# Ledger of designs, part 75: designed miniproteins, single chains, continued (3)

Each design is a single chain, and the fold is of that chain. pLDDT is the mean over its residues in the fold that is shown.

## One batch from the design tools (miniprotein)

Design m10588
Fold by ESMFold2-Fast:
Structure m10588 (fold): chain A 88 residues (1-88)
Amino acid sequence: DIEDELVEAFNAGDLERFNELVAEIMGIDKEDLNYVEPTREAQRERNKPLRELAERLAERGELLTAQALYAAASVSHEELEEEIRRIA
């Protein structure tokens, strides 16, 4: 499933595959991964699927892969730090 594919890509250091899977989870093209929504609320909603998946990965003990997804899903450095603190 998508969780196992993300863990496999992360453990292999395959950043290209990891980014493709992230875009697939978000339902967007990988070219749009760097698009910033006009509002923080819209950006957070856009990234919600990644945060939900990161929480599931953290629950199953895949903390490093979860941390990478939180980094990809964060709308600000402050939110990233808080999520890292929560799972670590």
Scores: mean pLDDT 72

Design m10589
Fold by ESMFold2-Fast:
Structure m10589 (fold): chain A 67 residues (1-67)
Amino acid sequence: ASSDLLADLSSAIVKGDKDKALEILNKMKAENVDPQSVVAAIQPFLKNPVSGKTAKEILEIAKKEWV
């Protein structure tokens, strides 16, 4: 389900696991998850000192390929 993928994406970003986050992002694209939901899920992590760099990198990739 899309909600499960959003939760998995958030978990990967919190862990700084860029490779896992990219895998989840590609799966979300394949399942036609709403791009606005993906952006909304990533945005809170941009201000977090621990996850901000990973969140920014994943958001930039999402914008280029999908959002």
Scores: mean pLDDT 76

Design m10590
Fold by ESMFold2-Fast:
Structure m10590 (fold): chain A 99 residues (1-99)
Amino acid sequence: TPMEEFIKRLDEAVEKIEQLIKDYKAGKISAEEFKEKVTEILTELAEYLRSLGYDKLANSLLNFIEEMNTLSDKDFFRAAEELLGVLQIYRSVLKKELS
């Protein structure tokens, strides 16, 4: 179903962002690389949401990404951690609805 496809993409996005946060904390990637890759992953997820008809949620995520990119590296990192938490909760809710 479209929802099962979305959950798979959400799982991939969550795993990638979690790994980027770990790599950034470990000093394996630069702040610039972290910001670019997080922005890319979240933008792709937002565009996929829009393709499924979730225009309000997609627009909200895109606006949040734009605001994140106006922040300092430290504040961008904090916003990325907070958004990861929200995405993890959303993923859990969607998986439960399909159970």
Scores: mean pLDDT 85

Design m10591
Fold by ESMFold2-Fast:
Structure m10591 (fold): chain A 83 residues (1-83)
Amino acid sequence: SEREKMEELLKEFERMLDSIIATLRAAGYSDEEIIQLIEDQRETMLAQIEKRARELNLSPGKIEELLKRVEEIIAQKIEELRG
């Protein structure tokens, strides 16, 4: 179903982002530097997720919902890094 495809994309995205954050921390980047790198990559990440959702034939409304939830994940990870 479209819902299952969307939920799987969201789980994959969050795992990828967590892995990137962990890798950058292990490499000696500060939380502030990691936030800046995430912000610099935000538009690229959103464009890549939108492209994949289109390839999976998600409806326009589901793509909009997916992108909004991806932005919410990014915002949550940034707040966790600030806190």
Scores: mean pLDDT 90

Design m10592
Fold by ESMFold2-Fast:
Structure m10592 (fold): chain A 68 residues (1-68)
Amino acid sequence: DEERLEEMAELVAAHRVLEEVRAKGLEPKSIRVERVDEETILAIGTTDEETIEVRVRKDEAVAEFLSQ
C-alpha cells in the first residue's frame, strides 16, 4: 500500500533528524515531519539551542527502511 510506504519514509526521516541532533550532542524537544512534495519529506528537530532540518527523498527512505 502506498500509505504504508509513506509511513515508512516518514519514520526514516524522523530517525535521520534524531541522529543529526544527537550527533551534535543535543536532545530534541520535538520532532516534526512535513510532506514538502510528492518526492520529498522534511524532518525538523527542535532543541533548546537550535532547529535542525533534514530533507529526505521518499524513494530512498523507503528503500532504507526495507533494507533494515
Scores: mean pLDDT 81

Design m10593
Fold by ESMFold2-Fast:
Structure m10593 (fold): chain A 100 residues (1-100)
Amino acid sequence: MIEIKVESDDPEVAERVKQRLTEIAEKFKEKFPDANIKIEVKIEKLPDGRYRGSLKITVEYKGKKITENITLVADTPEELVDRLVEVAEKIFKAIEKYLK
């Protein structure tokens, strides 16, 4: 199962993040078909005008459960989305190495 939850005040930003993270999760699931993947993202605008993104990835596979949490800050929503996606790719690569 793949479950992705994105919280953002901008629905278009939330949709872009969800689409890009879905692609990454589906690619991982091709290698680990029995994996359960949960991704939770929260994007918020800070009082100083920057954007903060929190990313939580949980993967359950053959009795193993891995949870990674990271928080990123960027000057624009577009930069934040790109950074969150890049970090998600790195997390999934690390999990893949751990599960093999």
Scores: mean pLDDT 87

Design m10594
Fold by ESMFold2-Fast:
Structure m10594 (fold): chain A 70 residues (1-70)
Amino acid sequence: MELSDEELEAMAAKLGVSPATVRRALRAQAALRARYADDDSATAEEALAALRAALGAATTERLLAAARAL
């Protein structure tokens, strides 16, 4: 789901990243959903690996830790 700029800023502040990083993460997530929409074999681990490749491991780990805390 696309967030407003205000929601992106709030989320970026909570995650300790820039709003640009959050926008990149959301675009990467949307691309993954489109790619895996018809693929029942796609695992959460494969989707996570693709996110790490797109965003970098450290940024992806921070986003996942913050998401689990929410």
Scores: mean pLDDT 65

Design m10595
Fold by ESMFold2-Fast:
Formats: structure tokens, sequence, C-alpha cells
Structure m10595 (fold): chain A 91 residues (1-91)
């Protein structure tokens, strides 16, 4: 599984990182960390997850929606082939 995280401030990408994960648990922990860090900074996120297992991508979309809701954010989710693209927006 490949995870790309883009931190967005005032419509500009201010930080971008990519990591490869062998476990779903570690990937979920990294998504949680990034979402909470962005919330603390008042920044938005674009998260791109690449995996060949569609059920994994669907589960991650549901998880991210729950986390965004808890943080008071809206979340857009888009599937493009083997990729899940998540965009967070402040309400």
Amino acid sequence: MKLTIKFIKDGKVVSESSKVFDTLSDLVDEITRAMREAAAKGWELEIIIEDDNVNTLVGLAIYAMAEAYELGWSLEAKFEGNKLILKTHRL
C-alpha cells in the first residue's frame, strides 16, 4: 500500500510526503496522525492511497469519513483505478 499526504494551506500544497506500508494498521495510524496534525494547524489535506484491493480502499474511505466527522471537517472521496483520493475541507 502506498500513501501520499499533501498538507494544504490557503489552497497551496505546503508539504508532500509518500510512504509505503505493509500493514493496514500502520497506514491507518499514519492517516489518523496526518488528519489530526492538519486539524491542529487549521490546514486541509489531500490523501492518496494506492492499493490493488478495492475492499481495503472502501474501508479506508469509511474510516477517513468518520475521523473527518469527529474533527468537524467535510471529506470528499474519489476512486481512480487502484487509487483512493481523499480531500478534507473545513466546514
Scores: mean pLDDT 84

Design m10596
Fold by ESMFold2-Fast:
Structure m10596 (fold): chain A 76 residues (1-76)
Amino acid sequence: SMLEDLERGKERSKADLEKLISSLPEELKPKAQELADEYLKVVEDLLAGKISLEEFKEKAAEILKKLAEIYEEAKK
């Protein structure tokens, strides 16, 4: 079901984010962890019906963009 697929997606995203954060320099880990926590909260809010799918997409895209920027900085 869609709900089951979303819950599985959340668990995979959590694992992927933990792996990504573990690869970062110590100085960048706190900010990346904060953004990862915000992303997972937005996923939970969607699953609980607290936000619309449109709001989820906008908030998730913003958070993931910031995470990508941190990752890029760590590699430069």
Scores: mean pLDDT 79

Design m10597
Fold by ESMFold2-Fast:
Structure m10597 (fold): chain A 74 residues (1-74)
Amino acid sequence: AVGDTIEFEGYTFKAMTQEETVKNMKEVLRKMLGEEPDPTLRKIHEKRLEEMAKTSESYIAIKDPNGNPTTTKK
């Protein structure tokens, strides 16, 4: 349900409204594609995030792998 949290690739995600989710999922995907050099693994990461976004619950990144509130690369 909205408000639940999940961890993926070191990021902490929280279920949010569709608007916030679309914005934040795009940012997280861009970061993951930049950080993951293997194109096959990048496609797997994209697929999983897209599948989460297509559920009735939409997720945004609220915490990065370094424990900071959602940020771009430091």
Scores: mean pLDDT 60

Design m10598
Fold by ESMFold2-Fast:
Structure m10598 (fold): chain A 81 residues (1-81)
Amino acid sequence: SAMEEEKARLGARIIRALLANYEWLIEKAKSEKGKASFQKGVDAIRARLAAAAPDAPEEERELRAGLELMEEIERLREELL
């Protein structure tokens, strides 16, 4: 649906922003512990992308993972209400 497509696009933007921020933090990390911690964040997001659409192009993986992320956020919001 149009709503799912919009959610997928928003979620994909969030995932891309998270990856960019973690990669920036890795570049700026002054300690091996810090670098390893941020690398775990990157690895977790990459695993999420691969799990969402294993045989798909990167753009499709981002959209699928993005939709799943937005649905997860909505579920958490409903649990808090």
Scores: mean pLDDT 84

Design m10599
Fold by ESMFold2-Fast:
Structure m10599 (fold): chain A 73 residues (1-73)
Amino acid sequence: SAAELQTALARAGAAIEAGDLEAATEALYRALSLAPPERRPALVEGFLAYGRAIGREELVREAVARALARLAA
């Protein structure tokens, strides 16, 4: 649902700000699972841009890689 996606997006943002790789990975996996497949690239790009903006680029890159790996299989 849209509400579940919004909650997952908010949790991902909070985890990224906190520097919590495990929480960021779980929240990103949840958000990507809830999003339509055609929206997933834009969400990934948005989080990578956000991570760069707040100095958490490496953490977001790793969290996204782990989340996408879990989503693929």
Scores: mean pLDDT 87

Design m10600
Fold by ESMFold2-Fast:
Structure m10600 (fold): chain A 100 residues (1-100)
Amino acid sequence: SASAARARALLATLRRLAAEFKAAVEAGDWQRAEELFDRMGALVAYFAQEFDVPEEERERLRELLARAAEALKARDTQGAIESVDELLALVERLVARFLA
């Protein structure tokens, strides 16, 4: 379906942005990491609205985004990577549930 195709395309884009974000963080390119994080946050917000993600899961997405933002501000490489990996895993689970 068109909705399934959009969900897959969105997840593919988020995975690409997450990979680029981790590379930027590992390289110490905090400006690039912040730009990529802003794009990821916008994409996650769009996903939550477009696919009517339940409020409990939206709160979890916001919590993970806040943790990643704090790690970026602190220039905490490990914290930034772990938070984004948790965020990606949650979005992947939500997409899988939507496609079931």
Scores: mean pLDDT 89

Design m10601
Fold by ESMFold2-Fast:
Structure m10601 (fold): chain A 66 residues (1-66)
Amino acid sequence: SARNQAALAAAKRELGLPDDASAEEVIEAVTLEAFRLEAERLGIDSSGLSLEELKEKIVAALQALQ
């Protein structure tokens, strides 16, 4: 739909993705950004980390905060 296309275009622009980025790439980038924000909340340096590496570090930090 036009509304979904407008939302995808806005997300691409906000995330610095190219106009030809797929919906899957947008979802992955949004997910990555959400995990980076959570990492920052926990005091973790998230710079240059993949989504999988972010997941592992967040789990480790939460376990350490016992």
Scores: mean pLDDT 77

Design m10602
Fold by ESMFold2-Fast:
Structure m10602 (fold): chain A 77 residues (1-77)
Amino acid sequence: TPKLEVEIELGVADLMLSTLKFMKKKNEPQKVLESLSKKFNETINRIKELIKNVDEDFQQEATKKINELQKEQNNFL
């Protein structure tokens, strides 16, 4: 279902963010962090397209989660 696809992609984005935090803590090279950050942003953009096809209430909740993930990324990169 479209909602399940959004939930899966949100889970992937959350895992990518956790991985970025772990890699930064381990002092991984800046280029590696930038590469994963780019993939994270691509995943967020896919979710934004997917939510256009779900009901309004779910779209608002998913958008809130996206905004929280993006704020966390900005705090450590």
Scores: mean pLDDT 85

Design m10603
Fold by ESMFold2-Fast:
Structure m10603 (fold): chain A 71 residues (1-71)
Amino acid sequence: PIETPFSKEFVELVDKLIKEKKLDLKNPKDVEELIRLVAEELVRRTGLPLEVAIQMVRPDVEKYVKEKLEK
């Protein structure tokens, strides 16, 4: 399967949040905090309910975290 690459904007946002909040991607609690922060950014841009935004961003954030940990 051909995977769609992450957008530059998504990568820059996630990396910024990890650095600013000093998140440990090996800690499940910090990964959940990262998902919440990315979802809050989506809410600011789209006006979607937070719960919907969390469901939309969760798979992309989890995939990105997995790729960074496997490197």
Scores: mean pLDDT 78

Design m10604
Fold by ESMFold2-Fast:
Structure m10604 (fold): chain A 80 residues (1-80)
Amino acid sequence: SLDQQIQNIRRQIQRLTQQYGPNSIQVGNSYLRLGDYYHMRGDTQQAIRYYTQAINIYTSYNPNDPNVTYGQTNLDNLQA
């Protein structure tokens, strides 16, 4: 289920944060996926939160990362 996938990604974020740190690309990838799942569920506030966290992480490494464009496009659509 979508809720089970959300719970699995949240557990993965906890593990990845401990292994790689809170601002790692691994954590950023998981936040982007969590944003997608909340967006699919219609949880706009959580989708905005996790897309924003993912974008901040990607931008800190490479502002031209395609995942920045992807996340920003989804944020713009959610805030339209």
Scores: mean pLDDT 89

Design m10605
Fold by ESMFold2-Fast:
Structure m10605 (fold): chain A 90 residues (1-90)
Amino acid sequence: MEKKKKAAEYLKKSAEEIRKEGNAQVTALNDRLAAAQTEAQRLKEIDPVAGEKYLADAQAQVLADRRAFAEKLSEKMKEAIDKANEIIKS
């Protein structure tokens, strides 16, 4: 069954691409958090309250972005599965 093989290869390739995108996003979010921690520490030397607020706001934004990216990757995986099923049916 050539269609089953094509569907399996498509799904494997799509899963690898989604995994690479996920790993890149995790790295970018970790870098953003590290930069925010450094900037917050600099601000705390001048204004401790402003530095604490900056860090809290940055942490909340990174958490929100992590959730949004996880949801988007989940949607992409569902689309890949649906496309693989279409290949089998065609």
Scores: mean pLDDT 85

Design m10606
Fold by ESMFold2-Fast:
Structure m10606 (fold): chain A 65 residues (1-65)
Amino acid sequence: MEKKEITGVARLPAGAPEADVARLAKETAIDKARKAGYEVVEVSEAELSEEDGELVGRVTVTAAK
């Protein structure tokens, strides 16, 4: 079974809800995995940071064939 880590990133304006940026990052990661023909096995917790006045969310999925 081939395993691969795929990261999704989302950016929203500073002051946006953390739950919204986390959801968008997760959806992006899952979409990337599925388009690459992988099944999502595990979803990480969202990593949140503030960069250049924006709220940035990153989610990594472990995907397998």
Scores: mean pLDDT 82

Design m10607
Fold by ESMFold2-Fast:
Structure m10607 (fold): chain A 68 residues (1-68)
Amino acid sequence: RAEELRRKAEELLREAEEYRREVLEEASRSDGATMSRLLSEAKAYEKRVREEAERLLREAEEIRREEE
């Protein structure tokens, strides 16, 4: 259902934010090179999760249009 897909997208974004927070805490305790690597990895992960969440939101909108 559309609501279920929206909830899944929200959950994914929340998990990505928690992961980013953990990486930022690790980066703050690391040297410059490690910090740069961790921040780049976190950014790539956030991008992937955002793309997946957007896909789910688009699918939810399509279902909504078909049902309404």
Scores: mean pLDDT 77

Design m10608
Fold by ESMFold2-Fast:
Structure m10608 (fold): chain A 96 residues (1-96)
Amino acid sequence: MGLFTPEELEELWRAMLEEMIAEARRLGADPDFIAFLEELLTLPWEEAAERLAARLGVPAVEVLKAMVALWLGRHAGEEDAARAREWDAALRAAAA
């Protein structure tokens, strides 16, 4: 079975960024960081993910793990949870 489609990855990325922006605003995070996250919404998801990873000082794979975690949080116990587990396994294999 295949992993997420490019369209699903784009939607997942946007959903993750929107969630991060909402949470950052709720917690009263640094306005410069919130502005940075909002700028990422205007970029292609691959470029945006690389910039976020660099800003946070983490490998790009950690950003993909966060996307999968958000997907699992929204779809836990649903029919697509197995697909999210397959994606997590693929990310771990790629990191090895």
Scores: mean pLDDT 67

Design m10609
Fold by ESMFold2-Fast:
Structure m10609 (fold): chain A 117 residues (1-117)
Amino acid sequence: MKELAENLKKAAEGLEKLVDFARQAIDAMEATRDSPGAGDNLYAAARGIAEELEKLAEEVKDSPYQTKLRELAERFRKAAELARQDPDAGIAAMRDVVEELEKFRKELKEEYEKLQK
């Protein structure tokens, strides 16, 4: 139990950093949407976030949280591909995934706090 609680805490802290990074990347993209390569820049940011989510999923291996982290990673990959074709649609897709990441981060925090009792 204690080891799982520590892994969930690390995952929640990792998600906090990824949410902050994603929000900054989306805001920067929205400010530069008329610039050449805007979609490619958002693609790179979304792909990086997906890779970090996969690393967090490995830390919570053999738990129901691993499936959720992998699902969120795939949603960021889809948003990345969409952003290359349609930056506005890609931004909207990334915003939706960021809101789910923030909710999931709160769920992980509540769960590891329960396991530390």
Scores: mean pLDDT 78

Design m10610
Fold by ESMFold2-Fast:
Structure m10610 (fold): chain A 111 residues (1-111)
Amino acid sequence: SEEERLRLLAEKLGVSVEEVRKMSKEELEKKLEEVYRKEAEEAAEKLQKDPSLLGDEELRELAKKLSKEQIAEILLESWKLREELSKSQKTSEVQEKLEEKLYELLKEKAK
């Protein structure tokens, strides 16, 4: 429901539901990007400490060649793509495209 969506956004942003309702689309997108950036940095640090968290051995080898900052950038780009795809595609299709994009970004950054 709309109420559940607003509640989840409020929890994600660390603000009240009332504050989320008052935000413009641009304001909401900027604040979500800040949250995703922090989450990407935390996830990158975790992956750097334990590359086995990546299910694919080829991806693990590529990740070892990347800095924490490069991994965070790749994760953020992948999460932005997920957000765009989720607006027009089924969840299963979104997941497949995200995995393909992550693989491409890791290959490009590892060069």
Scores: mean pLDDT 69

Design m10611
Fold by ESMFold2-Fast:
Structure m10611 (fold): chain A 85 residues (1-85)
Amino acid sequence: SLEDLVKKAVAELEETARKLGFSDAEIQTLVNAFLARYKKLLGKDLSFDEEIDISLAAMITTLYPELKKKMDEIEERLRKAVEES
């Protein structure tokens, strides 16, 4: 299901960030940003806090190319799944 793909994507993101030395609080911020981007992909409006989380994650990924690559791969995977639904 699409929900199972999202759960797996979150787990992959958490594992990648943990390997890069991010704290649990930082990982939660990255996960929140990812879920907000997914919500936007579904055509839903974002809250101010969700837009802030996306902006913070974007700044972090400019310094961590491995994290950016993982987030981009996950987003593309989910985009294709949404289009096939």
Scores: mean pLDDT 83

Design m10612
Fold by ESMFold2-Fast:
Parts: C-alpha cells; sequence; structure tokens
Structure m10612 (fold): chain A 80 residues (1-80)
C-alpha cells in the first residue's frame, strides 16, 4: 500500500535528474529547471509525510533522500 508512494517518489527523483541534466545542457532554461526541481522536492516531502503517517519508515527515508537530492541540485544550479 506504500508501494504507490515509493513509485511516485522514484518517478519524482527521475524527473529531478532530467531537469538537472536539461539545465546543464541549456542554461537558458535554468530558472524554469530550478523551479521544477524545487517543486519535485516539495512533492517528495509530501510523500515522506504520508509514508510516516502509514508507519512506512523505508518509503519515508527514500522520499526524504529524493527531496534532499532535488534541493541540492536546485541550489547547485542557482550558485552556478
Amino acid sequence: MSEELREEAERNREEAREAYEKAQADPSTREADIARLRELARRNVEIAQKALELGDQETMEEAVEAALEAYRMAEALRRA
């Protein structure tokens, strides 16, 4: 039942990676890609909260890691 949350967190993580790669290839889209990364991070925070409510520690930790990765990528692009 937390399998859907885990799959959604994984998809958000893949989208974050794609946004980061796109921003590196085309700096003109950087602002939009940073906004997308921040949005994907927020979605994974929501997934982590839902997993915590369900008592699914593993899915919560995976969603937290995905959110932190997306925020770090957004910050790296902002500072570049």
Scores: mean pLDDT 85

Design m10613
Fold by ESMFold2-Fast:
Order: C-alpha cells, then sequence, then structure tokens
Structure m10613 (fold): chain A 92 residues (1-92)
C-alpha cells in the first residue's frame, strides 16, 4: 500500500509540473509548448488512473472505493486534456 501511495503522489506531482509548464507556455504565447504540456498532463492523469486502480485492488472498504473514484476521475481528466492538446496543436 505504501509503495502504491508513493506512486499516486508521484503521478500527482507530474500533473502539477505539467500544469506549471502550461502556464509558462501560455504566458509566452507558445501554443505548441502549451499543447505539449497538455499532452504531459493527459499522460500523467492516465498514470494516476492506472496506479489508483492498482490501489483499489489492494485496498478494501472506503479506501478502495475512494481509489476507484480517483481512477475514474483521472481517466476523464486525461481525455479532456488530450482534447485540449489537439485544439492548441491546431493553433500552433
Amino acid sequence: VEELLARVDEAARRVYQAHLEYKKAIENGDFKKAAEAYRRMAQAYRDLAEVSEELAKATDGVEGENARTLAEHARQLADEYEKKAIEFEKKA
């Protein structure tokens, strides 16, 4: 469980780093770099969904249910950020 929780934290950190890259790209008007940052956010959310699914399998009760909910939300966010990346790629 501790190893899986550490992997969740790492995936969340990667989402945050990609978000900072996105903000910097937008500030500079760099739509290509913004699209790349959104693709990294999408990948980080996919990784978060995968590790949260593993945590859900390893944990019973409310904690397992919370991990499953996190996995579902992370998958939805990954899809949304991938769509946003495509829109910015068209502007680059």
Scores: mean pLDDT 82

Design m10614
Fold by ESMFold2-Fast:
Structure m10614 (fold): chain A 65 residues (1-65)
Amino acid sequence: MMEGRLPPGTRVELDSRAVTDDGVEHRVRGRAETDPDGSQRLRLESEFVDKRRGLRDRLRSEYRR
């Protein structure tokens, strides 16, 4: 497999949702961008909802290269 980075000016959006058998809902929203200078940015927002325990957690993460 060849390893490479996204072309400059590329933007990728992700919206993924999964529900486990235990009723935990996991939703991930993300945006990956490559700037003209070749720097890459990835912003992720994850939300976890545990309906059985009445718990909700939300995590935001940012990565740069």
Scores: mean pLDDT 67

Design m10615
Fold by ESMFold2-Fast:
Structure m10615 (fold): chain A 92 residues (1-92)
Amino acid sequence: RRPSNAEIAELAGVSPSTVSNWLRGRITPSLDTEMRIFVAIARLSGVDVSELLPLLVDPNPDPARIEEIASRLYGVSPELLRALIDRHRAAA
């Protein structure tokens, strides 16, 4: 799927510019905001959140699995997904 930044923003409850800036790595919003954007992208991309949970809780997730999941998520690079996982872990 190819959802717009506006569609992602509407589902996440943020501005389209926040989505655009986060996807481009220009901002690091709060973990709550970041997770809301991520869940919105997953829903629009048809990726079940149950597939994402193992990546968030695994202390050393498989890089190939990160790349595979990121390729299924609209606009999310493997680097952005890895950064999100690392921030979520640091906050826990």
Scores: mean pLDDT 76

Design m10616
Fold by ESMFold2-Fast:
Structure m10616 (fold): chain A 87 residues (1-87)
Amino acid sequence: MEEEFIEWLQTKYKVSKEKAEEIVRQAPLLLLQRRRMAAEAKRDTELSEEEERALAEELRREAERLEREDRDGALRETMKRIEEAQK
């Protein structure tokens, strides 16, 4: 289930497995929404192309938000490590 979602993120958005796992970890609500939508689609083909596009856009925005947060955090941690190594 979660691995299926991670695989979908890797295929759809060409993100690394580690990045997809980070998205799942930090956005469990999106994972729940995706599971609910998939379950509904399996019963009655409820997920329309429009709804799938909206979900993909939501996931893309979340991935971009996480990338910005990770970039800022990684830069701050890298600078701290460099300063500690120089002292």
Scores: mean pLDDT 58

Design m10617
Fold by ESMFold2-Fast:
Structure m10617 (fold): chain A 73 residues (1-73)
Amino acid sequence: MKYLAASYVDKDGKRVTIAVDESNEEAVAALEGLARDFGWDLREATPEEYEQAKARLDAMVAGGRDGSAALAA
């Protein structure tokens, strides 16, 4: 399988990588949207990078889900 990644440098100078499986069209579209909006370059990711990014994203989602629920009422 092919994986797509985008990397950016945060304000702390730390490199952050987001990676998705190309077979998940929704995830690919979301990553492409973010990359275009923020000017990140898309590249092919290794399976190792994908697993690491997935673990990181899962941890962020678990911690940020409650805080990112901005009411669009």
Scores: mean pLDDT 68

Design m10618
Fold by ESMFold2-Fast:
Structure m10618 (fold): chain A 65 residues (1-65)
Amino acid sequence: GSGAGAAATMAAEARRRGLERAARVADELFKQGSGLSDEGLKAAGEAMRAGDDEAAARALRQGAT
């Protein structure tokens, strides 16, 4: 569904940016079918754009639904 699709998109983006920790968290969320909150998506996207792997991973964990 759309929630799992968001996690897959985040995993791809994290890998493209070299953010290995965030990519791992996003992959785990995708495999378990977890959705992501709007706040989690926004925070993770902002952290990924900034290149902050730890902040992106944290935002993904906090945004899991």
Scores: mean pLDDT 81

Design m10619
Fold by ESMFold2-Fast:
Structure m10619 (fold): chain A 91 residues (1-91)
Amino acid sequence: GPAEAAARQAREGARRAALGAATPEGAAEYAGGALAAIGSAMHAALTGGEEGGRLAAEAAREGAREGAAEGGDEAWAELVARGAEAAARGT
């Protein structure tokens, strides 16, 4: 469903952002991944309410951890996860 799709996009976006932040050439991947994670969390909250937003924010946190574990930048991954959590709560 829409909430599941948004959660998957948030997870993938956060993972891409973490990996992109680890390289000088990865700025576009960081930006694109961060926008996907934050935007998907916002969309999930707007369409699925508190539960939808929570699932997407949790998925973004999982994606950030996965990206960091695969050699991504942990600090930038944390910023993306927090951004997704704030977006989910702010709508």
Scores: mean pLDDT 83

Design m10620
Fold by ESMFold2-Fast:
Structure m10620 (fold): chain A 117 residues (1-117)
Amino acid sequence: DELKEIIVAALVAVGMSKKTAEKIAKQIFEGSDLKEIVSKIIKMIGGRNTRKALLAVYLTVRYGLSAEDAAVIARQIPDDEILFDFGVGPGLPRELWKYFRSESAEDLAKLLEKILK
């Protein structure tokens, strides 16, 4: 799976071990429907923007966002601001981690408002 390899490469590039990156990629890509969503995101964002693509996939998988909405959000975040702190939560973008433990629709909406501003 080309896209799974792209996600693994992105996670390794931000300092994650290959074994941990492969485990996280597997969790993100469980199911055939996810493969279609992820292919759609790559077409919208482009393969060179691996961090943005990973963020968009994460938003669809964990928060149920459409591929289109997730891609729009990810495109608006500069690449240097997409931080992944895997010591605080494996496979979570740094900005999303603070909302993961207190997951509520309200907290997610507040995060999205900040990202979209």
Scores: mean pLDDT 57

Design m10621
Fold by ESMFold2-Fast:
Structure m10621 (fold): chain A 95 residues (1-95)
Amino acid sequence: MKPEPVKVTEEMIEEAYKEVLEEKEEELGKAAIYDAKLKLLEEVKKNPELKMTKEELIEKLIELARKINEENLQLLEEGVEKAIEESKKLAEEKK
């Protein structure tokens, strides 16, 4: 049986963030979890009447972090390619 939904507070988001970071950092990535926390804080500020259970909040943070992690993995791939291109360009300038 699920606990009763309560008003989502900044403190609840911090607790959920720390729990997800501790358990899922290696799986989801630190940056993705940070961005998910920031997005949840913004959502709560825009919707102060939002009520969720702690479990629902943790699940939502994990789902959001997974989506962000997929974007971060794509950006990392593009970043590596760009770094290689920049390194080649620097090598074309004779030192």
Scores: mean pLDDT 75

